Designed miniproteins, single chains. Designs and how they scored, part 15

Each design is a single chain, and the fold is of that chain. pLDDT is the mean over its residues in the fold that is shown.

## One batch from the design tools (miniprotein)

Design m525
Fold by ESMFold2-Fast:
Structure m525 (fold): chain A 75 residues (1-75)
Amino acid sequence: SLKEKYEEAKEEAEEEHEEVKRLVEETKRRVEEARKEGEEKAKEVQREGTLEVASESVELIGEVAKAVAYKRALE
């Protein structure tokens, strides 16, 4: 049912939000550790982490959009 699809999409969006938060904190930690090896290494790790966060953020936006669409269909 649409209600079940909404609840599933809502849970997926919440899980993706927690993953984005985790990835942001992990990226910060990796950048600080890499900075001990040098500024250039820190920039490389930051770029990689930024791309990973961007990818997960797109997935989060998709799940949020699905949840919003299902919620509107239920109204």
Scores: mean pLDDT 83

Design m526
Fold by ESMFold2-Fast:
Structure m526 (fold): chain A 86 residues (1-86)
Amino acid sequence: MTLVLTFTGLSAQQRQALHEQARRLEARGLRVSIREEGDTLTVTIEGLTVEQVVAHILRAIGLGLDGAEVTITFKGDTVEISVRFP
C-alpha cells in the first residue's frame, strides 16, 4: 500500500524529525519521498503493509482528538492523511 501524509503547521523541529525518520525508512529499503511547499510538508511512503497503514491512521485519529484538523481519504491502494495543526 501507498501512504501519503500531508502536514501543515509543523515547527522547524518537527519538520527536521520527519526528514530524519524518512531517511531511516529509506535505509530500511522503503521508497520514501518528501515534498515541502510553503507551510505544507508531504511524505509519500510506498511498500507498506495493511497493518502499518492502520497504525498511521490510528495515530492521525489521535492527533484529531488532540485538536488537529485531520482528513483521511481512501483511493484504492493509496491512503491519504492530511493533518493541520492549530
Scores: mean pLDDT 81

Design m527
Fold by ESMFold2-Fast:
Structure m527 (fold): chain A 56 residues (1-56)
Amino acid sequence: AEELAREVREALLAAGVPEEEAERIARQIKDLAKRDAGAAMALAMEVGRLVQERKA
């Protein structure tokens, strides 16, 4: 949970998302992982996909 949230935050920051926004999104993913780990993983993968599309 913490590691997934950290990776998402770093990916968002690398893509130019403001630190405050990236931190908020990472926190939401961490909180979601406590309730539904599968949904948190799916959301993190979707964020990663969008970041990759922006860079590609």
Scores: mean pLDDT 75

Design m528
Fold by ESMFold2-Fast:
Structure m528 (fold): chain A 61 residues (1-61)
Amino acid sequence: MIDRRRRAAETAIRLNPNNPQAWYGLGVVLREQGDYDRADQYFQRAIQLDPNFQEAYDAMR
């Protein structure tokens, strides 16, 4: 079945695509679901928007 939690995170990104916090949040959700590769991509997007976003950088490890 479709994960509603992931859909909520995607909606948050649509509301604020330039907010690194929204991308970080989606990355955290994907990591909890075991999708490490996709989580890494979203953490990279957060860092691209804010290069000083240390929390996303640490999460990629």
Scores: mean pLDDT 75

Design m529
Fold by ESMFold2-Fast:
Structure m529 (fold): chain A 81 residues (1-81)
Amino acid sequence: SGLPPEEEILESLAAAIYAIAKRHPSEENLKEAAEQLEKLLEKAPKSATILERLAEVYEELGEFEKAEELRKKAEEARKEK
């Protein structure tokens, strides 16, 4: 079983946003990536992929507590599959 097609597209977008942020990891670019990923997460709040990408971005920003919470949510979402 897979995700609905819309969620697969959102997860692909999340991967692209994350890859761009990792290539150019300025504070401004990371904050923009976090904002974009938060918007995708609103559309797919249980997506482990989006949650993990957002956690990685917050970790790069030094927002370690927020990143940890997102990683826990991502692991919970994966265990449900």
Scores: mean pLDDT 81

Design m530
Fold by ESMFold2-Fast:
Structure m530 (fold): chain A 80 residues (1-80)
Amino acid sequence: SKEVEKLFEEMKKKMEEALKKIKEEKDIKKKKEIKEKVLKEYEELLKLLAARGAPPEVVEKGKAELEKFEKEAKEIIETS
Protein backbone atom coordinates (compact mmCIF):
# COMPACT_ATOMS: atom_id res chain seq x y z
CA SER A 1 0.00 0.00 0.00
CA LYS A 2 1.06 3.62 -0.48
CA GLU A 3 0.82 4.22 3.27
CA VAL A 4 3.25 1.35 4.05
CA GLU A 5 5.70 2.55 1.36
CA LYS A 6 5.54 6.13 2.67
CA LEU A 7 6.04 5.09 6.30
CA PHE A 8 9.03 2.90 5.37
CA GLU A 9 10.70 5.71 3.39
CA GLU A 10 10.04 8.21 6.21
CA MET A 11 11.52 5.73 8.70
CA LYS A 12 14.73 5.36 6.67
CA LYS A 13 15.06 9.14 6.25
CA LYS A 14 14.51 9.82 9.97
CA MET A 15 17.04 7.14 10.97
CA GLU A 16 19.65 8.75 8.68
CA GLU A 17 18.88 12.19 10.15
CA ALA A 18 19.11 10.74 13.68
CA LEU A 19 22.56 9.23 12.97
CA LYS A 20 23.76 12.63 11.75
CA LYS A 21 22.30 14.31 14.85
CA ILE A 22 23.96 11.75 17.16
CA LYS A 23 27.31 12.36 15.41
CA GLU A 24 26.95 16.18 15.70
CA GLU A 25 25.67 16.20 19.32
CA LYS A 26 28.33 16.96 21.95
CA ASP A 27 26.56 15.61 25.07
CA ILE A 28 26.84 11.82 25.40
CA LYS A 29 23.60 11.57 27.42
CA LYS A 30 21.73 13.40 24.63
CA LYS A 31 23.30 11.07 22.03
CA LYS A 32 21.94 8.08 23.99
CA GLU A 33 18.51 9.73 24.33
CA ILE A 34 18.30 10.26 20.55
CA LYS A 35 19.24 6.60 19.97
CA GLU A 36 16.70 5.30 22.51
CA LYS A 37 13.90 7.50 21.16
CA VAL A 38 14.45 6.37 17.56
CA LEU A 39 14.73 2.69 18.52
CA LYS A 40 11.47 2.85 20.52
CA GLU A 41 9.55 4.82 17.86
CA TYR A 42 10.56 2.55 14.97
CA GLU A 43 10.13 -0.70 16.86
CA GLU A 44 6.54 0.46 17.50
CA LEU A 45 6.16 1.53 13.85
CA LEU A 46 7.31 -1.90 12.62
CA LYS A 47 4.70 -3.56 14.86
CA LEU A 48 2.04 -1.24 13.39
CA LEU A 49 3.15 -2.02 9.82
CA ALA A 50 2.88 -5.76 10.51
CA ALA A 51 -0.58 -5.25 12.07
CA ARG A 52 -1.68 -3.29 8.96
CA GLY A 53 -0.74 -6.23 6.72
CA ALA A 54 2.65 -5.12 5.43
CA PRO A 55 4.39 -8.01 3.61
CA PRO A 56 6.76 -10.00 5.87
CA GLU A 57 9.66 -9.01 3.60
CA VAL A 58 9.01 -5.30 4.25
CA VAL A 59 8.83 -5.85 8.03
CA GLU A 60 12.03 -7.92 7.96
CA LYS A 61 13.81 -5.24 5.91
CA GLY A 62 12.63 -2.62 8.40
CA LYS A 63 13.96 -4.68 11.31
CA ALA A 64 17.32 -5.02 9.52
CA GLU A 65 17.47 -1.23 8.95
CA LEU A 66 16.66 -0.61 12.62
CA GLU A 67 19.35 -3.10 13.73
CA LYS A 68 21.85 -1.36 11.42
CA PHE A 69 20.86 2.01 12.93
CA GLU A 70 21.34 0.67 16.49
CA LYS A 71 24.82 -0.69 15.68
CA GLU A 72 25.94 2.51 13.90
CA ALA A 73 24.54 4.74 16.66
CA LYS A 74 26.24 2.66 19.35
CA GLU A 75 29.58 2.89 17.50
CA ILE A 76 29.28 6.70 17.19
CA ILE A 77 28.42 7.03 20.89
CA GLU A 78 31.26 4.71 22.02
CA THR A 79 33.80 6.68 19.93
CA SER A 80 32.57 10.08 21.19
Scores: mean pLDDT 80

Design m531
Fold by ESMFold2-Fast:
Parts: C-alpha cells; structure tokens; sequence
Structure m531 (fold): chain A 65 residues (1-65)
C-alpha cells in the first residue's frame, strides 16, 4: 500500500540519520522521515508492526543526535 511504502521510506531515512556523522544532515533526514510518516498517517492504512519499526528508527536517530 502507499502507507506501507511511505513508512518504509521513513524508516530508511531515519536509519540513515542515525548512521551519518553530520548533525545537520541527520536533522534533514529526520525531517524528511517525519514528513513521510505524517503522509502515511493521513492515509491511515498501515500495519502496526511497520508503524512500530518507523517509530523505533526515529527514536534511534534522535538518540544519535
């Protein structure tokens, strides 16, 4: 589904943010991930497991900053 695609993209961006040594780039990647997550939320048809994975990746990215 479109929501699943957006959450997968958000997870990938959040993991990239956690891995980057550049804090400015990390913030940009987190912002993009949050934007994708908000778009998925508007669709409202995402599996709970995928939502949890996206949230976990965002927490990891935030902890790395």
Amino acid sequence: SEAEKLLKEATELALQAAATPDPEEAQRLVDEALKKMKEADKIGKAPSKLVAETVGALILASAAL
Scores: mean pLDDT 77

Design m532
Fold by ESMFold2-Fast:
Structure m532 (fold): chain A 62 residues (1-62)
Amino acid sequence: MLTPEQEAALLAVNAAAQREFGRGIDPSRPEFRAVARELAARGLISEETARAALAAVDLITS
């Protein structure tokens, strides 16, 4: 099950993706991991948020 931090991280990645790219991103899609890393690399989300979001994706895609 997702922790509150992991759920918040998924929402934060999706919100940042909507702001930066004009569209949200489905956590089940292969590009989600690349998008989360790119957003962190650009400083649009924290490294901690990206790490939590990637951990959440591992749980929901298992």
Scores: mean pLDDT 80

Design m533
Fold by ESMFold2-Fast:
Structure m533 (fold): chain A 71 residues (1-71)
Amino acid sequence: ADEDLEKGRELLKQGKYEEAVKYFERAIEKDPDNAEAHLLLAQAYSKLGKFAEAAKHGKRAVEIDPDLQAP
């Protein structure tokens, strides 16, 4: 199980965006091609107003899994 990815999602729901970023970064360290981890990291960066970082990871998620382009 990707425990870091799940913990990141929980933190994102709680509005703890900076902490969520750290857990999504760990998930990506374990699996760099995890499209969902890149998508969730992009969402967390967007909530923090870090739109350049959000765009970078959002693009990477779509490159890995084009089906994630939907809302």
Scores: mean pLDDT 82

Design m534
Fold by ESMFold2-Fast:
Structure m534 (fold): chain A 79 residues (1-79)
Amino acid sequence: DAEVLRAAAEALADFSEKNGVKEAADTYRQAADLARQGAPLEEVKARLLKGTNIAQKELTQEQVDELNLAIQRAVDAAR
């Protein structure tokens, strides 16, 4: 549900910030705010995807794989 996506977005934002990818962290925090405000799940997912696309350009392949797995788990849990 939206709460699961919010929690995942906040965790992804913290991960991105810790790895120095501020633009991705800010984008993930926007996704968390959208989920908290009750925005449609598709809008929250679109914002998460935008954050992931930004992060993929600046992270190692191993870190990208970790992010993709976390996002997949969050999306599956929201079903």
Scores: mean pLDDT 78

Design m535
Fold by ESMFold2-Fast:
Structure m535 (fold): chain A 89 residues (1-89)
Amino acid sequence: MAKELGEKLEKLVEEAEKQLEEARDYLLSLGLSEEDAERVLALIKKALEELKKAAEALKAGDVEKAKEHLAKAQELLQEAQALVEEALA
């Protein structure tokens, strides 16, 4: 189960990474400045790196390590969301 979950998470991260360029255009279309869009994308990229590490930990059977990386990814995504909300306010 944990190994299969790790493999699925890895594939989802790869799909998300491919969509980052389209995400940039989308953020700019919402009215974010280029600087704010780059800051949001940087946080999303860091979150995806943490999810990738979580997937690797799950594939290795290290559930506790996976939880640490998932928590880091959640913090980064919350920070990105807050930045988008602030920029659009």
Scores: mean pLDDT 82

Design m537
Fold by ESMFold2-Fast:
Structure m537 (fold): chain A 71 residues (1-71)
Amino acid sequence: SPEIEELYYEAQNLALEAQKAIENGDLDKAEELLEKVEEYRRKLEELGDLESAKEIDKQIKILKEKIEEAK
């Protein structure tokens, strides 16, 4: 589905931007971006793409750990 592919692509891009924000020390921006990634993960689950949602969830978990370590 084009909608699912677009959501997955945007979630990946937002996760990358969150990682860059962490690297730049902008933890507030990283947390805001991560909330958007979480929203896209939920939308993927609602559309039935459980595998893509699971991959995004793994990235969210890693980024959350990095944010907590940077505090």
Scores: mean pLDDT 86

Design m538
Fold by ESMFold2-Fast:
Structure m538 (fold): chain A 58 residues (1-58)
Amino acid sequence: SDAHKELLAAIGEALRAIGELFQLELDGTLTPEKEAELQERIREALERMRRAEARIKD
């Protein structure tokens, strides 16, 4: 797949997970389990962004 498309998809996933984290915190419904899940999704998305950026440079 196009590395630029993967970069945009990874950015979108990171923003979505961050938004969900904040929304659940504002709603008072954030559980430790869900927080850990969202933190892992953010970390994975950031790694995807880094890999896609490296591929664009090639």
Scores: mean pLDDT 86

Design m539
Fold by ESMFold2-Fast:
Parts: sequence; C-alpha cells; structure tokens
Structure m539 (fold): chain A 119 residues (1-119)
Amino acid sequence: MIELTESGGGTVAEGGSVTLSTKITGPVDSITLMGWFAEREGEPLEFVASISGDGSKIRFSPRYEGRATISWDKAKSTLYLTLNNLKVEDTATYYSFAVSTGGGVRFILGEGVKLTVVA
C-alpha cells in the first residue's frame, strides 16, 4: 500500500518561499502520477502541480505557474513542492497525492500540511 507522509508547513512571510515535502512508502514503482492540491477555506480543492512517475511530464495550475517547482527524488522517495514569491492567498492546507496502477487504478491523498502566509 502507498503511504504519504507530509512535512514543511507552518507560518511564513509574504514574499518568501517554502518547500513542502512528502515521503512516499510502499510500491513507489507503481506510481504513474504524483502532485499537490490546495484547500482554501470556503473554496473547492484546487490542483497545484503534478509530475509523472518517470519525471518526464510536469504540469502546473495557472495560479502557481512561474511561482512553483515540483521535483521527485527517487533515491529518497520524496516529492517536493517549492512555492516562491508567497502571497497571503497561498494560505491553504496542501495535500500531496499519488496515482498508482498496481492492482487497478488507485488515488491516494495525504493527510494535508497547513501553510499560513502572513503580510
């Protein structure tokens, strides 16, 4: 079973940067897609970024394009999301996700890491 253990949230200043991470355990070679969603109070879950299991395809939502990077460290089985030029509107709970095709298509969502951006 795939498990996601997230870290790197907290309170950060506007204009700064933050790196969120998720350690992925289990059959990581079965992962075809991984990435991040953001949940803001009173808003639907928003797609942030994704990277394919082979690292060849990266996608960003328009809100985060140019301000975010996503990377996969296969040796550490750790997915990173770096957010730059932080805005107060980036305040959200960030959930990592993984899509596995081993034993059928499975969508795994992490527990969430809270980020608060202060002016």
Scores: mean pLDDT 86

Design m540
Fold by ESMFold2-Fast:
Structure m540 (fold): chain A 93 residues (1-93)
Amino acid sequence: SAEEKAKELIEEGEKLREEGMKYLGQGDYEKALELLEKALKLYEEANSLVPNYEAVAAAYHALGQVYYAQGDFEKADEYFEKAVKYRELAKKS
C-alpha cells in the first residue's frame, strides 16, 4: 500500500539522515551532504504518497546545518527557510 511504502521510505530516510549527521559531526561535509540529499529525496517521495511535511523539514534543516558548518551561510539560510516553510505546512495538514 501507499502507507506501507511511505513508512519504508521514512525508515530508510531516517537511517540516512542519522548517518549524514554522524559525518557532519566528524567534519566530513561532502559525505554528510550526499547522505542528507538522499534522505531528502526519500522523504519527498514519502510525502508525495502520504503527507509528512515534518520529515521533509527535518532533512532541509540538517542540510542547512552542514552548509552552516562549511561557512556557506547564504546556502544555510536558504535551507533553514525551506525547513520553516515545511514545518508551517505540517501544522496545517
Scores: mean pLDDT 90

Design m541
Fold by ESMFold2-Fast:
Structure m541 (fold): chain A 65 residues (1-65)
Amino acid sequence: ALSAAATAALAALAAAAVAKLANGESIDAAALVAAISAALAAVGESASAAALKAALLALISALLA
C-alpha cells in the first residue's frame, strides 16, 4: 500500500484532473504519468515500476469511474 503522504499527493492530482475534465479540458496520459512520478518522489516514495503502475491504475480508475 502507498503511504498516507503519497495517497494525499495522488488525491490532489486526481482533484486537479477532475477540475480539468469539468472545464472541458483533455488529460494527457504522458503528462499524468510524469506528474504521478514527481508526486511520489516528492513525498519520499520510490518510483518503482510496481508502485507507479498501482498509483496510475488507481488514479485513472477514479477519474474514469
Scores: mean pLDDT 67

Design m542
Fold by ESMFold2-Fast:
Structure m542 (fold): chain A 56 residues (1-56)
Amino acid sequence: SEREIRDEISRRGAEAYRKAVEETLAKDPSASELELQKKGVQAAKKAVEEKLKELE
């Protein structure tokens, strides 16, 4: 269903964001909030794009 697809896309994006933030903090514990947000958003966008390609 469309809801299941939407939920999966959202879940993939959220997971990628979380992982990117964790990895950035592991490499640089002093990373700024802005740096973490930039890394998280970029990773989430990439994960969403990859998931959308799987659905094509």
Scores: mean pLDDT 83

Design m543
Fold by ESMFold2-Fast:
Structure m543 (fold): chain A 66 residues (1-66)
Amino acid sequence: MADVALGRELVARIHRVGVDALAEELGRDPEYVRRAFQETAERLGQAQSLEEVDAVLAEFARRLTE
């Protein structure tokens, strides 16, 4: 549950400030964040249910926080 909410927030932040700015805020490699976002965007476009969307967002949050 927390990971899903965080994943939505992180996606929204990328749309507002961009990948490089978010990477600086998180102390992460910008290329790592960009790759993770690209993979997440592709999977979100292929999701056929809300459960699949939630799973993709939770995975994105884990990749950026672990």
Scores: mean pLDDT 81

Design m544
Fold by ESMFold2-Fast:
Structure m544 (fold): chain A 69 residues (1-69)
Amino acid sequence: ALEAASARWEAAAYARSVALFREKGESAAVQELNRLSREGRERFGLTVGVSTSLGGYRGIEAERRRREE
């Protein structure tokens, strides 16, 4: 169930990035996102880690956009 694991990890990265952005700011959110992406890649040895990074960045982007509005 690689696809299910990937979807769950991506959703978690998105939520985590948004929460960290709100609590500690963008710098901390990006740093944790990079760590999560690396951890996912090392654990699964797959490109899913890269996809998860994109999901997390979309979370940060959504939070930025919300603040700009």
Scores: mean pLDDT 64

Design m545
Fold by ESMFold2-Fast:
Structure m545 (fold): chain A 78 residues (1-78)
Amino acid sequence: SRKVASLITAASILLAGAEFLLSTGDPSLLPDAIGDAEAAVELAEEAYRLSTDPSDQELARRIAERARELRREAERLA
């Protein structure tokens, strides 16, 4: 569905943003990295709940899992 595709796209962009911010090594960007990762989890989990396509569900699951990893990493550094 268009909504599932939009949620996956948005979650992917936020995930990439969180990865970029964390990669800078700048402690002042940690709150932004955490926020982007949290938003990516929320959108990916919504995509997973709304999707009936196994491939979209698997993609959403992996985005959520990676975003949770990044959030935990950023929180440990904060």
Scores: mean pLDDT 89

Design m546
Fold by ESMFold2-Fast:
Structure m546 (fold): chain A 52 residues (1-52)
Amino acid sequence: MEIDTSTAEGLLELGRWLAEQGRLDIAAAVYREVIARYPEAAAEARARLAEL
């Protein structure tokens, strides 16, 4: 599966996919990356991180 990791939307999608696969630690790392690089998507990333 190829997900565009150069965008906030792509990273949020990657994090969701990883969480669905039970890879919660990696999903958390991806959401933290969104918070760090894409402040405009930080609220969404924090909400998803809190659900893990």
Scores: mean pLDDT 79

Design m547
Fold by ESMFold2-Fast:
Structure m547 (fold): chain A 60 residues (1-60)
Amino acid sequence: KVDEVLAAVEKETGIKISPTERAGLRTAAAMDPEARAALLARLGQESPDGAVLAEALEKA
């Protein structure tokens, strides 16, 4: 589940994910693969932490 993957990333990397961000990422993960991939690519470009989250969500 996306929420569990994000919690594991927080614990391992020390990244702080807000409840609002978590809800948004969860919604994105439920989208079709094309829309999800576009959002994850954007996250990776906006911050180094976003790249880690994008990789974790791809595995979820």
Scores: mean pLDDT 67

Design m548
Fold by ESMFold2-Fast:
Structure m548 (fold): chain A 73 residues (1-73)
Amino acid sequence: SEAEELGRRALELGKEAIRAVEEGKAEEAKRLAEEAIELARRAEEIAKTLEESLLAGVGALAGAVALTVAKKL
């Protein structure tokens, strides 16, 4: 479904954001995390099912962690 696709994309962007944090690229990490959070929120609105919401939640969590670390750098 569209929600699952958005959730998977959000998860991938979240992983890229974490990698950017590890590389010390604060601005890139912030950008990737913000994009991941946006996609995860859109997936959450569309899904309205427990399984699809779980995929969206994982992406959002990864993005939020990366954004928090990037803001401290």
Scores: mean pLDDT 71

Design m549
Fold by ESMFold2-Fast:
Structure m549 (fold): chain A 84 residues (1-84)
Amino acid sequence: NARELVDKAPASKVAAAYLLAITGDVEGAYRILVEGLKEAGFSPEEAERAARDYVAEVAMRNAENGLITPEGLAKARELRPDLA
């Protein structure tokens, strides 16, 4: 589960990624979370996969609550087409 890996990343970067994802900066959220996961000792492949999964899930779930822009939702679908 991507959330289990993300829980090992620096809390400040996870919080920043969450805020960026819900405000529609899905690409920024992905980037900062990949950096945080790499700092936590994950491989680039693991970091990229976990960041993609986490950011897409956050964006999709917040869309259900009306907290994400249409542009942010479209970018989340681009990261995880299976969740669209």
Scores: mean pLDDT 75

Design m550
Fold by ESMFold2-Fast:
Parts: sequence; C-alpha cells; structure tokens
Structure m550 (fold): chain A 98 residues (1-98)
Amino acid sequence: DEKEFIKYADELIKELGLKNITGKDFLDFIKVFTGGDLNASSKEFLDSLRSQSGLQPLYEGLEKLGANLENFIENLLNKDKKAVIPFLKALDDFYKKL
C-alpha cells in the first residue's frame, strides 16, 4: 500500500501544482510523524507543527488519521482527499524554504 499511497500523493501534488515535494517526501514525513523513520527535514517540520500555534490545526488533523503508519495510510486512502490538501501545501512551503 506504500506504492499506492505514493501514487495517490503524486497525482494530488501534480493537480495542486506543487513543485517542492513528491509523494515519497509526504510518505517519509508520515513515517516520522508515526514514529517509524528518521528524516531530518520531516522532523524539523513536525517540530514546527507542534510548536507553532498557527500550524496546530494541521497537526491535530493528522493525529485523527491514525497513530501508526498502516492505519494512517488506510484511513487517508478511504477518506476525503481534501483533508490532506492544506497539509501538502504547508509541507511544500516548508521544503521550498530549505
């Protein structure tokens, strides 16, 4: 399902016209968010989501999708795709500033 998730994210990123991230980057962030992987840029973005009040609603939205990688991916693919759009835009903006 990781390959399916990457394809889903890549198509959505393309539709949104985002240039600084890939579906793989989004998956890598979700792995860090769910405690499964190490990625310095994703960790820094996660710390920003936790510490900045303006980004807290995005962090809370992600927590509602699941506590582990498998549940997160399954819930995301089975829910309204619009739920991730604000997050993808924020992640793209973060990577643009790197």
Scores: mean pLDDT 68

Design m551
Fold by ESMFold2-Fast:
Structure m551 (fold): chain A 72 residues (1-72)
Amino acid sequence: MKMEEEKRKQELEDFQRRAAELVREGRLEELRRLTEERMKRSDPEMQREYETMYRQALQGAAASRERAAELA
């Protein structure tokens, strides 16, 4: 049981780190693919976590793009 909980935390942390990098690089299609891939192989609780993280990452990317457009 504890090993599975540790795996879940590690997977979410890895996803969050990858999502942040993809957002910084503007690779939103890869972020979408990564999120879908992870969700398809996850239980419903993990799917909800991935969806939440993905939406948060997209909101951050949108804010960054608005700032970039203002500076362009």
Scores: mean pLDDT 74

Design m552
Fold by ESMFold2-Fast:
Structure m552 (fold): chain A 58 residues (1-58)
Amino acid sequence: MLEPVDLNSAGAVLANEFGNRARSETIPREEQERLLEEIRRLREAGVHDPEGFARLLA
């Protein structure tokens, strides 16, 4: 891609951040919900597999 601007890249970043935080035993519910809200926004914006981003992180 000449211009790597798309929501897929943003979703991957968010999924990585979420996964790293989810591994922490003490993650606030508000933080979890905020990250999930971002993923939901990606879905609404036309990202075909926003859940895949979160799962791919492990």
Scores: mean pLDDT 55

Design m553
Fold by ESMFold2-Fast:
Structure m553 (fold): chain A 56 residues (1-56)
Amino acid sequence: SARELAEEGARRLMEGVASGDRATFREGIALLREAGAEEGARAAEEGFESGELVAA
């Protein structure tokens, strides 16, 4: 359950980064936090705002 939420969160997050869709990115962050991956969610938010997150 928590693992599946984290996988879905990561998927949504990557989609948001790849498409520049902030709403999809935020959905990914919310799922990661729900799964208990708070540090990962925080790092992703900071990376996206600073332009460090670059998806293939």
Scores: mean pLDDT 74

Design m554
Fold by ESMFold2-Fast:
Structure m554 (fold): chain A 61 residues (1-61)
Amino acid sequence: GSEKAARAVAYTILGIGYELEGDYEKASEAFEKAAQVYEEMGDTENAERYRKLAEELRKKA
């Protein structure tokens, strides 16, 4: 099933929502969770992308 894909997208949307609210710490945590799910799917490119976004947001927190 596409359960992992749906979960990865859900965490990505959550991260964007927190970033728009200025909650950079929660945004970073959400993007880290998205990256973990992409890694579980073997999607290394998206996993690396969202880990980098999480790191950048932590620097703003």
Scores: mean pLDDT 85

Design m555
Fold by ESMFold2-Fast:
Formats: structure tokens, C-alpha cells, sequence
Structure m555 (fold): chain A 64 residues (1-64)
């Protein structure tokens, strides 16, 4: 289960990098949320990690 959240985090980092030229503010916010999600995974708080990744995905979709 943590593996799936880590894969989502990696995918979001890649997508954020693609957005740096067109939406740098959104890219920064996505990366901040992904970093917090990874820390939550390391702490064993998978529910918090999922919430943070979901917020990052929402920001990414709004910026596209």
C-alpha cells in the first residue's frame, strides 16, 4: 500500500516538472505537498499521505 502512494508521489513530481514553465506556482505547491506526503508515508500515516497526494493532484489538474 505504501508502494502505491510512493509511485503516485513520483508521478506527481514528474508532472510538476512539466508545469514549471507554464505554471511555476502550481508546480511549487505540488512539490511541497508531495514532500509532506513522503514524510507522512515514512511516519506510517498512510491516510494523511493519501490526502496530501489527492490535494496535489487537484492543484495539478487545475493548472493544466
Amino acid sequence: MARELLLRAVALEIEAASLEETAPEAAKRVRELVREAVRAIEAGDLERARELLERAEEILLEAL
Scores: mean pLDDT 81

Design m556
Fold by ESMFold2-Fast:
Structure m556 (fold): chain A 70 residues (1-70)
Amino acid sequence: MVSYSDDSKRVSVSNVRVQMQYSMNHMSPDLQSQMNTDASNYMQTDFGVSVPSGSTGQQLVDMMDDFVRS
């Protein structure tokens, strides 16, 4: 049983956010699309965040920033 503190949750989301920002600047559009899908699934499955279908990478980064600030 792994217990996440609120700080651990924020760090995890912050790390994914940084990776997405890096991906958007350095990866091909196809790889960015895959990253967006993976990040959307991660936010929905692990943190229960509702992500609209067809969300852009920037929208996912904005949602992650909002979650980290909460």
Scores: mean pLDDT 71

Design m557
Fold by ESMFold2-Fast:
Structure m557 (fold): chain A 87 residues (1-87)
Amino acid sequence: MKYTKEQLNLDIAEALFLIEVAVDLLYLQHHKEKVSPEEFIKRVKEIAERIAKENGVDYEFLEPIEVELEDGYVKSVNAKIKFTPKK
């Protein structure tokens, strides 16, 4: 199996995306901030776009982003993403 620098960049992009989304969720939960599912989905998409740009890769969400709420607070998010090489 061939592990290239391009594959490393894709793996790093995915890891960074997962970390940043998790950190944002933890900050919202800690500060007890109410954010709508639509607003949180927008934030997740902005994180993906920034990471893709910074790492020189493209991205695609394989499924709709799902946000679970508890008492109007974001409890969890499911965002299935794939990063791909640019040309």
Scores: mean pLDDT 81

Design m558
Fold by ESMFold2-Fast:
Structure m558 (fold): chain A 102 residues (1-102)
Amino acid sequence: EPSIEELLQKLIDILNKIKALVEADPRLSPEDRQVMLDTLDGLILALQEMLDRGEVPKEKVEVIVETLRGLVAFAERHGAPQEVIDLLREALELAEKILEKV
């Protein structure tokens, strides 16, 4: 099975892909785009800090999982493209797998 470090890196990579899609999407309102980008940037920063420190506190992973659940719900409610929603669901599944290992 992949290491926690490999799962963290994969999650960061997926979130960066989502960020690029959100930035390029003309269908999202400027306000909805900003909320999604700010949330994604916060998640990427938190995950990068875990990777850099080699510390993956369970409580912080739980916050990441809940934040991703909220972001999926936000994206679905505000008509984000299906590709963004699918990648956010993949990110959530990956975060839940990390939570099982910490």
Scores: mean pLDDT 90

Design m559
Fold by ESMFold2-Fast:
Structure m559 (fold): chain A 66 residues (1-66)
Amino acid sequence: MLQEQILSAERAIKEGDAIGVAEIAMGFVKQGRYELALEYAKKALEIDPKNEKAKEALKKAEEGLK
């Protein structure tokens, strides 16, 4: 499961799919995997800085790490 999610995220990054990366980051937030959520939310924002789901995942990941 986790390895499959990471592979899916890396593929979405390679394809420039900010929405896909943001959805995976939100999935990591729901699992309590805040460090992974933070990493992939940042990568989604590098692809599309205006992606609202990526911004939400980033905020939730940062709060989870406090």
Scores: mean pLDDT 82

Design m560
Fold by ESMFold2-Fast:
Structure m560 (fold): chain A 59 residues (1-59)
Amino acid sequence: GPMAEEARKQEEAERLEREGVRAYLAGDYATAARLVRESFELLGRPELGERHAARILAL
């Protein structure tokens, strides 16, 4: 149902965020920015993803 679909999207977004953090710690800022954008896009918050990606790419 809708709640199970939302839980699945939340889990996928969390996985993408963890992968983004790993990329960031490895110095791969382009990959980190992309994964952060994808994570927030899944959560219906693309504006937050763009803001975080911009901060990553400014480093």
Scores: mean pLDDT 84

Design m562
Fold by ESMFold2-Fast:
Structure m562 (fold): chain A 79 residues (1-79)
Amino acid sequence: ATKERIAAILEAMAEVARKLGKEDVAQFYEDAAKQVREAPSAEEAKLILVKATNYALNELTDEQIDELHRAMEAVAAAL
């Protein structure tokens, strides 16, 4: 299901952010995953994912963003 897939991606991003010592970013992604599960439509869930991704671009280095992309790719491939 689209909402489950998006939530799993956000949860994977939160785990990577936590490993990078970015607890605030990790919390943002965990909150975003919860919002996705509570979203009334897949379209709104996709908007939450876009906002979470844009937040990372302001808070993380290019190297840290690459690590997030690898985690997202792994989760997307598994789903």
Scores: mean pLDDT 76

